# Ledger of designs, part 98: designed miniproteins, single chains, continued (4)

Each design is a single chain, and the fold is of that chain. pLDDT is the mean over its residues in the fold that is shown.

## One batch from the design tools (miniprotein)

Design m15392
Fold by ESMFold2-Fast:
Structure m15392 (fold): chain A 113 residues (1-113)
Amino acid sequence: SARAAAHREVSRLHAELVAHLVANYTADQLVAMARELAEVLAPTWAKELGVAPEEVLARFRAELDALADDPEALAGTIVALLIELYREDPEKAEELARRFGLDIEAIRRMAEL
């Protein structure tokens, strides 16, 4: 089915982006990237949750600390945050994806599926 094909495509693109991040960046660099994405998204999350941006960032930092020894999970988090950012602000997502060496077309494809 078209839905099953879309799920396979998303899984493939996600795996390729995660592999790229793990191959090219240290765990500390991946944490820094995830944090930068979270800082851009924090005002949106804060509004949705009814809390201060500083509170949502503190919660996210605690979650990242739990993933510090798992580069694949950190990379997966970065990909998920870029997809979320693309839906909110495509231009900012493209800027950050370019800085991280990621294919923005893959991010766009996943955001639209």
Scores: mean pLDDT 85

Design m15393
Fold by ESMFold2-Fast:
Structure m15393 (fold): chain A 85 residues (1-85)
Amino acid sequence: SQAEIRELMARVRELIAQTRAAIKAGKIDEAEQLVDEAIDLLGEIRRMVEADPNASQELRDEVIFLESEVTALRMLVWVLKKEAA
């Protein structure tokens, strides 16, 4: 349902915020675990949206934007993890 998709998207946004907080605190391993969890949830959201013929273009665009944010954050975590090692 659209409501369930929106609830999962809210969880991804919370994981993004927690990842940023972990980065700020220097907890790079924790940040990696959080961003990987966000990626897994986005994969589930993507499948739900693609399975729903009534999913609005606005919802699809929001998912694409959220995927872009998480991808950028994952790249940042990867760089920071390499520097911390």
Scores: mean pLDDT 87

Design m15394
Fold by ESMFold2-Fast:
Structure m15394 (fold): chain A 73 residues (1-73)
Amino acid sequence: KLDELYAQAEKASAAGDYETAARLFVEIADLEKDNPSVAAALYRVASDLYRKAGNTEMAEEAEKRADELRKKA
């Protein structure tokens, strides 16, 4: 499942579909709940992708999720 989500996210990003890529990275981060550092890094990737898509609201939410996980680590 994770490998498939990564492949889909990479394909979307390569196609310039940053909104879809960002949503997929959020889903991957949510599945990495047992690895807070990995989840935080994935939320940051999603935030960067949302900004490239012009979705600043979702980018800020992803940054907040990453910051909360960094405080936990």
Scores: mean pLDDT 81

Design m15395
Fold by ESMFold2-Fast:
Structure m15395 (fold): chain A 90 residues (1-90)
Amino acid sequence: GVEEEVRRAMEEIDKILKKGEEQIKNAKSPEEILKIAFETANEIMALAYRAAAELKRKYGEEGKRAGDRLVDEAQERADQLLEKAEKLVK
């Protein structure tokens, strides 16, 4: 159902975020930190948009509402990652 697909998408987003955070910890320059953060944020948002489109396709209006919330939550996580990276390079 809708909830199962949202949960699966959030689990994938969490994996992308954790991988990005680990790569940032191992980064050797400010430029590398920012590059990883931007690439990770873009990957999170790309997955969220794909999942939202699939939810709308399968579940109509219910799927659209769930997908909109998923995109909002993914954006918050992406923004937080970018803010953390910016603080590390100051």
Scores: mean pLDDT 90

Design m15396
Fold by ESMFold2-Fast:
Order: sequence, then C-alpha cells, then structure tokens
Structure m15396 (fold): chain A 95 residues (1-95)
Amino acid sequence: SELIEKLKELIEELKEAIKAKDYEAIRAKLAEIGKIIYELMKILENKKPILEQLQKIDEEVEKLGDAKTDEEWEKEAKKLLELLEELLKLIEELS
C-alpha cells in the first residue's frame, strides 16, 4: 500500500518531467520507480507480467531519447505514459 502510493507519486512527477522535456529528470524518476518496483516484486509470486511491462517501458524510454522532433517526442511520451499506467494497474491487480 505505502509502496503503491509512492509509485503513484513518482509517476505524477515523471509526467511533469515529460511535459518539461527534461530527459535527465525522466531518467532519474524512472530509476526511482525501478527501485520501488524492485521492492514490490520481492513479495509477488507472479513477476512475469511486470518484467514484460518493464521491458516495454525501457524500449520506449530509448525511443524517447532518440526523438529528433517535438512531434516524435510527444508521440513517444504518450506511449511511455500509457505503459506506466498499465504497469500501475498490473501491480494493483497482482498485489
């Protein structure tokens, strides 16, 4: 419960970093999210859906970093936000 609330807080902070187009802040917030998810995974029996979702997020972060135009940034940022919301739902369903 406390870890899930902290995860929600970090996702909101990440959304603000995305709006600011601050790639260093995005990476820093994702590292903090990763630490919380690591702690959550210690207590979960079925980790596979979370690991698969984290892989999709990692791939999308790489694409976001490779964005050369504002249009590409907005497209990849939207996908990243959708993947993060899906990750949160998966964690709530498996907890």
Scores: mean pLDDT 82

Design m15397
Fold by ESMFold2-Fast:
Structure m15397 (fold): chain A 94 residues (1-94)
Amino acid sequence: SIVDKVKELIKEYIPKLEEAVKNNDVEKLVELMEEFREKVLELIKDPKIAERVEEITERQIKRIRESKDPKERLEAADRMLAAFYTFASEEEAA
């Protein structure tokens, strides 16, 4: 299941993303978000869903780079993960 694979990726990446935020390592946080995007894109066959994966990732990375608040950076990462879960559900339902 695509949804189950994305759930396992979320479980793997949450502690890594939280650690990057805790260490104030913006470059590592962005790197992890880009890695997660690439792994999710491998599961997505619908080009419209793939475009939405790319758009949300770019938007949330921009928020992370522009924010000085660790909480806002974590919220940006969480928004991306929530969107990827939704997109995986749409891909699986199609």
Scores: mean pLDDT 87

Design m15398
Fold by ESMFold2-Fast:
Structure m15398 (fold): chain A 80 residues (1-80)
Amino acid sequence: SDETVARLRELVEQGRYEEAKAMIESLPEDDPTRHAALSMLYAAQGDVEAAVEHYQKALEMPGDINFDLANIAGAIGVAL
């Protein structure tokens, strides 16, 4: 939900990475939203390699992504 996305962003901005990860891990492993959220989390921590890997997984998976991919791509430093 939009509220969940907003809360995840808030936790990441506050450096509360363990709490953000726990919320993301509540999503199914085959949910592209989970991989988009993991990409954002890793990008915030400076782990560009992990962020890119999860971003690509999110793009390859079928289904709706409830995350703003343009904002995630900006955080990774890739052009959309």
Scores: mean pLDDT 73

Design m15399
Fold by ESMFold2-Fast:
Structure m15399 (fold): chain A 82 residues (1-82)
Amino acid sequence: MMEEIKKKAEEAKKKITDDVNGILNDKSLNLTDEQKAKLEKAKKEALALIDKAVEAGTEEAFEQAVKEAVGLLVNTVKEILS
């Protein structure tokens, strides 16, 4: 059970990292240094939420943390691209 949550957490963290790095490296978006810093901060906060939920050791806490992490990133991307 704990090993399964850890595996799902690593997969979620990898997806978040890959998605955010894709946006940060996309030259067509012409992101400012401030926008890049904001997105990097949101990525770190999202990853920390997932790590904290893994420590809690329940599937419910993990699912809630993933939802919050994804919401944080989507809102941050929406703000910087609007």
Scores: mean pLDDT 82

Design m15400
Fold by ESMFold2-Fast:
Structure m15400 (fold): chain A 63 residues (1-63)
Amino acid sequence: SPVAEGVRRALGDKEVTADQAGALAASYGATPEQARRIEELLGGPHAKVTGQQAADAAREAGA
């Protein structure tokens, strides 16, 4: 997934909130619905997540 690959490259080893990960996925072409789904999969908008977790959630959301 180009979105998942973009998210993983941009975040690397950094921890961000799930809402930040969703916004980043949207910048790579995820729809608003996919960005919301990414946040849900990661435990809600304020959950702390790694780049790998964000990339996995983007792929599962169909982005």
Scores: mean pLDDT 86

Design m15401
Fold by ESMFold2-Fast:
Structure m15401 (fold): chain A 116 residues (1-116)
Amino acid sequence: MEELQKEVDRLLDEAIELLEKILSIATGIYNAAKERGIDVELAEKAVELARKSLEYARQFKETRDPELLRKAIELVEEMAKLFEEIYKKTGSQAAKEAVELARKAIELFRKALDLL
């Protein structure tokens, strides 16, 4: 039991670090969009999804409620689709990197959920 809990925590910590990096990327994209006055709403939504998914992941570490982890996965999946849209529209390599990081975070969260 303790060893499984440590593995879940390891997977969560790695996924949270990826989400923190995604939030940094989203914030950079938002600042660039704001300066250009173009696609501000898409970039703002990406920041909101990154913050909310981080909040649910952190709450899961405290409560161990699997529903919070499922909510985090749903938001990260929505965020990945949004970054794919930003990449297709703008050619932003930062948005492409965010998609790859989001997919890794989803894999880690799903693996953690399977261990519960």
Scores: mean pLDDT 86

Design m15402
Fold by ESMFold2-Fast:
Structure m15402 (fold): chain A 75 residues (1-75)
Amino acid sequence: MEELIEELRKHAEAVGSPEDAERAKEYLEKTYQELGPEVAERIAQAAKRLLDAGHDAETVANAVKAAYTHYKNQA
């Protein structure tokens, strides 16, 4: 998870979208604190797949937020 957050930050900074990386980080941290490390890791792995596929930081941040909302509703 921490490595994904750092990769997201570096990518977002390089393309001029640091706010999107910060938003993704906030939702991943909320997931870790509220839903636990297993759920946070699953969301982080999905986000990394999107980033590796060439999706922008905004798309990744929106996906992380949607996943957090989905899992929180199932708790």
Scores: mean pLDDT 75

Design m15403
Fold by ESMFold2-Fast:
Structure m15403 (fold): chain A 62 residues (1-62)
Amino acid sequence: MSKEELVKKAIEGAEKSGGPAGGAAAARELYDLGLVSREGVLRATQAKDAKEAAEAVREGII
């Protein structure tokens, strides 16, 4: 599975179970794994909804 597909599935799963907070938590975990930049995580934590959090993570993929 590609990095982008893995990130997308992780974020979608978090959004379905935890909403915006779940998306932000997934972004932080992906940063710890070296898959997403710090800027991507910061944008995700500032997002108003799960969709914006997912977009921030996608743009931050390393």
Scores: mean pLDDT 70

Design m15404
Fold by ESMFold2-Fast:
Structure m15404 (fold): chain A 85 residues (1-85)
Amino acid sequence: SLEEEIRKLREAFDKLLMIASKIINKYKQNGDEEKYKKVKELVDKASREFYRAIAEGDIEKAREVLRKAQEELKKIDPSAPEVEL
């Protein structure tokens, strides 16, 4: 159902935000200001785009935003865990 797909996407996005938060804290503690800013900007943009897509009922766009955010997070930090989509 549409409601079940939205729930799964929100759960996956919440997991991505938790992973990103840990990476942000890691870079902040290590003084890596460049990577800290990149992850923070990625999270801010992805959150805005994801919740807009959800509000508009555009499930495919929400899924694409999540997928792209995960790919970009991996480029910044290759050790970032995978989130199942």
Scores: mean pLDDT 88

Design m15405
Fold by ESMFold2-Fast:
Structure m15405 (fold): chain A 73 residues (1-73)
Amino acid sequence: SPELEARLTELELRRLLLEISISALEMVLERYKEKNLPQEVIDKIEDDIRRLQAELARLDAEIARLRAEIAAA
C-alpha cells in the first residue's frame, strides 16, 4: 500500500532525527562529565536522554508493526 509505505518513510525519518538528537545529547553529557559539572546538570541531561530513548523504543515498536502489516498485505 502506497499509504503504508509513506507512513513507514515518515516514521523512519522521525527515528533518524531522534537518533541524531540522542547522539548530540550524549556528546554534551560526555563533555559535561569531562568538565566535572554539578551532578544536578548531569542528571538533567541523563533524564533528557532517557526520555528520548523511551520515545525511540516506542517508535521502533510502531515501525516493526507497520513493516509486519506491509509484509502481510
Scores: mean pLDDT 89

Design m15406
Fold by ESMFold2-Fast:
Structure m15406 (fold): chain A 90 residues (1-90)
Amino acid sequence: MTEEQELEAEIAIVEISIAVLLNMKEVPDPEFVLRVARRALEVARRSTSPEDKQLLVDGLEALYKKMKELGAPQEVIDEVERLLEEARAA
């Protein structure tokens, strides 16, 4: 795979992972949530596409709202919010 093709695949995997988390009815594994959120920030920073960056920011915002809705631990909510703010700045 080219580096560009690898980045596109990573964005797709992150989007699918966020979609899975958004369909959870109870608080998911905090480590999984944080891995997905950190990966979203990483690929947002690596992307040169404004559309891909916005898609990842929107995904992180949806994840943040979902974690608050489900009553996730405050440490998880705070870290997702921090990662969302950093993605918006990227």
Scores: mean pLDDT 84

Design m15407
Fold by ESMFold2-Fast:
Structure m15407 (fold): chain A 58 residues (1-58)
Amino acid sequence: MELVEKAAEIIEEALKYVSEEQAIGIAEAYLISQGLSKEEARELAEEAAKRVKEEREK
């Protein structure tokens, strides 16, 4: 899976147990562990969160 898709799955799973802010943080940490810079990781984590939120919002 692409990194952004994996981040979205992490966020969707984490949202079952924690807040959106914490879920984004978990995905960001994962992306950094995959070799992304802090800025790239945050951008992709926020993009992934937006995708998940769009699916779950009305």
Scores: mean pLDDT 78

Design m15408
Fold by ESMFold2-Fast:
Structure m15408 (fold): chain A 87 residues (1-87)
Amino acid sequence: SSSKEEEEIEKLVSKYLAEIQEHLNAKLTPDEAEARLANASRLFSKIVTSAKKQGKSLEEIQKLLAEAKDMIINGEPAPESIVELVG
């Protein structure tokens, strides 16, 4: 159901933001980590909103969130899937 899918997305976003926060806190000052985490949170919100508007499946949204998390943690450029969705 829609409600169950939204709950799964929210849990995944929270999990990935926690992983990003741990990574950032290990390498950056508190202020820098907070700014980067805020940027990550905004990106995830934009991905979820845009993907839902485009009728993406739960599995597609989960994949996009995983790609965004890996991009942020590894310091890699945005993958084409993310650029096409939000750029």
Scores: mean pLDDT 83

Design m15409
Fold by ESMFold2-Fast:
Structure m15409 (fold): chain A 90 residues (1-90)
Amino acid sequence: MQELKTGTHLVLRAGDRLVLRLKKGDSVIITAAEGTRVTIRVLEGEVYVAKDGEVRRLRPGDEFTLRPGERAIVAAASDAVLEVRAEPVD
């Protein structure tokens, strides 16, 4: 479990799994490494995800996926807990 400072950049590789705790107003950049698919699931709280010029609001139970080489900015609308898992792609 990791508490992140606003503006932290995480590069996730196949086999990585972690839980992120964000405070309201925190933001993190998440990048999927080459050959890696990253799935981010909201466990608690509410976040905004900015990817490819689109902003989505996610609530507990919602998830989003990054394809290899993609990145997203996650901004906490409230105190939030995210599950992040990185899997290899064929």
Scores: mean pLDDT 82

Design m15410
Fold by ESMFold2-Fast:
Structure m15410 (fold): chain A 94 residues (1-94)
Amino acid sequence: MDDKLIKQEVYEITSEESRKEALEKAEKKIKEAEKQGYKIIKLTEEWLENSTKEELEKAREISENYENQNVIGLTETGDNKIVITYYTAKKEFE
């Protein structure tokens, strides 16, 4: 199957400074994707700590409907990596 609907970028974290740099690069890409109509899901500990209940509910709604919308996901893994995942909505053209 052709995985054209999902693209990933991975940033390796080797220090606290490299983590901040990876997050800054991720934020820049997220802002660029927002300008292109992407919805955002952030699944990092910092966003979970700083997120309001409304922001968490919006993230849930986006994750449940990602097949019908363009979504950019940001995840921090236990392997000290920041992962950006691009989900492109299945566009049914008439």
Scores: mean pLDDT 68

Design m15411
Fold by ESMFold2-Fast:
Structure m15411 (fold): chain A 80 residues (1-80)
Amino acid sequence: MTQEEKDEILDYLLEEIEKLPLSKEQLEKAKKLIEELKKFPPSFFNSKEAGELFLKIHLALVDKDPEAVIKALEELVKSA
C-alpha cells in the first residue's frame, strides 16, 4: 500500500461514516480516529490484522451501526 492509497482509503471511510446517523460526539470521535490512522505508515495497513479490522469496519458500515464502526476504528488504532 502506498501513502496515496492509504489516504484515499481513509478519506473514503470518513465519507461513508459521515453518511451514517451519527451524534456530534460519535462523528468527532470517528474523525479523531481517522486522523490518528493517517499518521501510521502505509506498511501498517498491509497486515492480516489490519485487513480483518477493515472488513469489520465495512460490515459495520453495511449494518449502519456507527458504534460498531467506531469500536473497530479504536481496535485498529490500538493494534499499533
Scores: mean pLDDT 79

Design m15412
Fold by ESMFold2-Fast:
Structure m15412 (fold): chain A 97 residues (1-97)
Amino acid sequence: IKELEEKIKELEAKLAELGEQVVARVRELAAQGLVSQEEVDLLQTHVDKKAYGSVASLAAEIAERTGDEELRELAEEIAELVEELNELRKELAELKK
């Protein structure tokens, strides 16, 4: 249990860092007129709520529309970590029963 809780905390910290990187990149794209301020605000809201699945989904849509490779890579990495985090949380819930 303790090792699983530590792994979950590590993944949550990485997701927070990646989420902030997504927001920073999308702000740069917004400055270029490629992304709306509403999309930047929505991404920040998802990051603040720790809704990283939504962050990955919206970032992937923006990356596809803009052709931004950095944002595409960030979206893919967040999606992978969200999947891993969900599996670890499921395991922890089973162990607590």
Scores: mean pLDDT 84

Design m15413
Fold by ESMFold2-Fast:
Structure m15413 (fold): chain A 80 residues (1-80)
Amino acid sequence: MKPLTLEEARKLAEEGLKQVDEAIEKGIPLDDFRKLAQELIEKFVELAQKALESGNEETYRVLLEAARKIVEKLQEAEKK
């Protein structure tokens, strides 16, 4: 895969976080929300690792931070 640019990574992170927020707002079933969150976390972690391997530390940090925020949102959704 071609490495993501920093701008592409920021856009992807923003879109993923928005998708998670919209899912929470709509009150989708928790099992469906877990699947969505897990898929996005896995995708962002994979892309972050590839960015790090290509020497793009800024892209790595953006994607890893997005994955971390989704983990936090998943934990919050499971509390309530």
Scores: mean pLDDT 82

Design m15414
Fold by ESMFold2-Fast:
Structure m15414 (fold): chain A 80 residues (1-80)
Amino acid sequence: MVDELIKEAEELIEKARKVAEELQKNGDTSKARRVQREIDRAEGLIENARKAYEQGDEETAVSLLKDAIEELKRALEEVK
C-alpha cells in the first residue's frame, strides 16, 4: 500500500508540474506559483513519509502520503 500511495503521489506531482508549466506559459503566474507551492509541500510530505516507513511507522507514512495526494488533487481542481 505505501508503494502504491508513493506512486500515486509522484504521478500527481508530475501532472501538477505540467499544469504549472502551462499556466506559466499562458501568463497565469499566480496560479502557477500556487501549484508550485503545493508541489513543494507534497514533496516534503513524501520525503517525511519515506523516513517514517524506514523507521517502521507505516501508519504515519500512509497518513502523510494521503495528505500529499489530497492537497495535490485540491490544488489541481482549484486551477481549472
Scores: mean pLDDT 85

Design m15415
Fold by ESMFold2-Fast:
Structure m15415 (fold): chain A 76 residues (1-76)
Amino acid sequence: GSKTYTGTVVSVDGTKLTLSIPGHDLTVGQKVLVSFTANGVPYTLPGTVVSVSGDLVTVQFSQAVPANVKQVSVLA
């Protein structure tokens, strides 16, 4: 089933966004749709989970992640 998670931004590194998502059930290789705002601009980007460590989830996109990412939701 589709689940939506709210994430807290931990880091941005080029095309990778690392989020803290307590209670997630995401796995490496999973395709996700990530919605966020950056400097008042809304984004919705398809990404792939590339790393999971406890509550920390790193998603990779095909494009650079903008600065000042806020209000992150992950649809899995």
Scores: mean pLDDT 87

Design m15416
Fold by ESMFold2-Fast:
Structure m15416 (fold): chain A 120 residues (1-120)
Amino acid sequence: MIPEEVLVYLVAIAILSEDPELIEKAVRAAKEYLKTGDEKALEELVRVAAEAAKLVIERSDLSVEEYVGLLLRVIGLELSVLLRDPRALEDARALLEELSELTGKDPERLLEEARRLLEE
C-alpha cells in the first residue's frame, strides 16, 4: 500500500498546474484509492499528476537540458509510485519542490490545500 503522504504530494502537484479539471480528477482518484485501495484509482492519480507536472514544465522558460531532466524526473516518480518503491515519497517531494521553485509557489501551502481537499 502506498503511503497516504505520497497521495497528498501527487494532489499538490495537480494543484500547482492551476488546471481545475486536473485538480478535480486528482482529488477524486486520491479519495477513491483511500476508500477502496483500487490500483486503477492510483494509476489514474499518477497519470493526472504527471500530466499536471508536464503542463507546469511546458509553461516554464527552460533550456532543452532542463526540460528533459524534469521530464525524466516525472517518469521516475510515475515508476516509483506504481512499483511501490520506498523512494516514492522522496521522488514526489523533490518534484514538488522543483516545480514550486519554477512557479514561485510555496510547497507547504500546496500541501495544506491538498490535505484540505482530501478531507472534504
Scores: mean pLDDT 87

Design m15417
Fold by ESMFold2-Fast:
Order: structure tokens, then C-alpha cells, then sequence
Structure m15417 (fold): chain A 94 residues (1-94)
């Protein structure tokens, strides 16, 4: 459990180029709709990478963005949701 399990699941999702692309489309749709990220996911990942792993802010920001995209995909897959349909619904709402 906790943030390490979230990072591991997010990294697995991010290794799949199709899933990473879908996750990035979710992030862009959230920005377009002016919706906050669920549970401040980006801020939590950024804080972990800088505070626990000792990464530079620039590297941590880029990685946290990718991991946030992967974490959205991982959460949807764990919930049994069709990620592509969720992306299409968010795009229609934007």
C-alpha cells in the first residue's frame, strides 16, 4: 500500500505507450475542464520524488507528470473501467 505501490502501478501503466497516451489525454482533459487532480496526485508524487528520493525539482516535475498520467490509468484499470471510453467522455465534456 501507500505511495510506493501507486508509483509501481503508475510506472507499469507508463511503460505501455498506448496507456501512457490515454493517461496524458486524461491530464489534458482535467486541465481543459479546470478540474483538480483527484487527491492532489501530482503534488503527492512531486513531494515524494523531491523529499524522499532526493530528485531535482525539474526532473521530479517531469516524472510526476508521467506518473500522474500512469496512476490515472492504473486506477481506472483497477476499477474495471474502459480507459478509452473515459477519455472519450472527458474530451466530449471539454
Amino acid sequence: GGIDDLIDAAEEAAKDPELLKLGMEIVESYKKLRLPEPGSMFSGLFGYLTGVKGWSPGEASERARILTAGAFVASLLEGGLDVKKVVESLKKAA
Scores: mean pLDDT 81

Design m15418
Fold by ESMFold2-Fast:
Structure m15418 (fold): chain A 87 residues (1-87)
Amino acid sequence: MEKIREALERVREAAREAGEEVPELKSATDSVINLTQRGIEQPELAATAVRSAAELLASAADKIGNKELAERMREVGREAVEEIEAV
């Protein structure tokens, strides 16, 4: 349980940092933060929440031409899912 919470918190922190770096993505980052909070409240949905959240923000970053941020968010999501599924 603790590792799942820690993985979700890392995804939430990455989304928060992305919103500070690129204010145009604030709406997408707020959605990601809400999805990660749901994963903390319902751990059985954590992996699905992370996959959805990471892809949502990465897709939004791609649409504004920020490929580096999109790749970073997909990598953070992949690592978090691996940690959640290892528990």
Scores: mean pLDDT 79

Design m15419
Fold by ESMFold2-Fast:
Structure m15419 (fold): chain A 97 residues (1-97)
Amino acid sequence: SLMDELLKKIEEKVKNLDEELAEKGFELIRRALENGSEEELLNIEDELALNAMAKVVKEVMEEKNLSVKEAIDYILNNENDPVKLLAVRLGLSKILK
């Protein structure tokens, strides 16, 4: 049920996606990568990270016709964009808090 609770939280974020918060999240992740700063990455606000994750997950769900779980598994194994991959990894870490 912990997995079911996590998936439900992600599904709720996908349904209520804030595109502006997602774009801000991507901007901050990109800056942290450019600066090589783990501290900057970890200090990204939860709502920015969660909406960035939700946008990546939603796009993969729509493009590949996948469930939320299948989209996450796909991204973690196949995503080549480091910003998108980190958005999902960071978002998952924030949900687990």
Scores: mean pLDDT 87

Design m15420
Fold by ESMFold2-Fast:
Structure m15420 (fold): chain A 108 residues (1-108)
Amino acid sequence: SVAELRARYLELLARLSPEAQVALGRLFAALHDWMDENQLSEAERREVVAVAERATVAGLEAGLSPAEVIRAVRDAVLAKLREIEARTGKALDLAALDARFDALIAEV
């Protein structure tokens, strides 16, 4: 469930180093800012955030590094956004989001 996913995400986040917590916080902040700029509906934002949280939980449980977790989140989020483009006909600036993920990976 979404509630169980959110609880597990927060539990895993609390066990990370301060540096890893900052990196993931910056990732989710950048994603939310990008979604605001691209006029996603509340339902579409929930879909994207759920995919990002699932990828984060899966990566952390697999013992991936912060950089590997961010790459997994990027791949999952960009795939979901392409599905939203196909479903809605919206033109989304995916290149700008991909560049933001690349910058975050370089900082960890």
Scores: mean pLDDT 86

Design m15421
Fold by ESMFold2-Fast:
Structure m15421 (fold): chain A 79 residues (1-79)
Amino acid sequence: MTPEQAIELIRRVTELLKPKLSEEAAKRLEEATEKTIADIRAGKLTPRQGLIRVATAAQEAGASNDDISEAIRQAVESL
């Protein structure tokens, strides 16, 4: 997976999860996502590390493991 593919995947996962969260939780997830994308672009995180960080942030925001897994599946199918 290239950094560009990881960034696109992370953005799609976040957009799929935001409607399932409260407005405050969705904002926190978006902030974590933007920081993760910036760190990938800066070479501070590998694609894999970025995906793990966003999945963890989604869990902390209150997304279920099933919702996260389904969002990742849908995002991958769209790449």
Scores: mean pLDDT 85

Design m15422
Fold by ESMFold2-Fast:
Structure m15422 (fold): chain A 84 residues (1-84)
Amino acid sequence: MSNEINRLEGEALRAVREGREEELERYLRRLEELDPEVARFMRALAGDGEARRELLEELFEMIDRAVEDNRNRLSLEEREELAR
């Protein structure tokens, strides 16, 4: 059960990323049968139009990139100062 929910979540996220609304709705309906609360959360996240989905996807991508860049930059600067 949990494994199937996790798989469906992953497929739903991929459908959001690829802009496949019909696939997304199909996965969300299956999730509603298994875990209505998770499906409701995913619907709220993805259901307010394509522009908002793209905005949220870009926001998450920017946050992930900024966090990774900040860690890599700080680590590199710290190593450079330590080597001096």
Scores: mean pLDDT 66

Design m15423
Fold by ESMFold2-Fast:
Structure m15423 (fold): chain A 75 residues (1-75)
Amino acid sequence: MPEKALEDARKDALKAGASEETIEKGIELGLKGSGDVIKVFREAYEIAKKGGENVIAAGNVAGAAVSAMQLTILK
């Protein structure tokens, strides 16, 4: 389920050390960028890196953004 995937991605990002604020910024980007997976991933990754997140945490934030994008496409 898209909602479950987003919740799981958020939890994974938190476990990787990402800040809640950075995760929410990534999710907002995903919700606005529906249909362009590569663009959403790169933009969210850049936001996380600029926010001071390490590579693993930034990757998980980008994953949460993609999951949020899927939520806008799939019910």
Scores: mean pLDDT 77

Design m15424
Fold by ESMFold2-Fast:
Structure m15424 (fold): chain A 93 residues (1-93)
Amino acid sequence: MAAAEAIAERVREIVRRVLLEAGVPEEEAERAAEAAAEAVRAALEAHADTVTPGQAAAIAGEAAEAVLRALGAPLEVIREAVERAREAAVAAL
């Protein structure tokens, strides 16, 4: 599996879980998770050469944050999802 796909799928799981734990309805949480995963995948795939673990973490965190802010997620939920997305990116490399 490409690293970008693995990181994106992990971000999808994380965002979905964090939103469900925060009381967001399952259908809305799933849509937000899919949007965040798509943004992370696209951002990582745009870096065609090489990505360090630190760069991958920054890219994944920034992409997930941008999507969740656009969807109006609570600040505490955004913070938790961003931190876990960064961890997932490092762990997948």
Scores: mean pLDDT 76

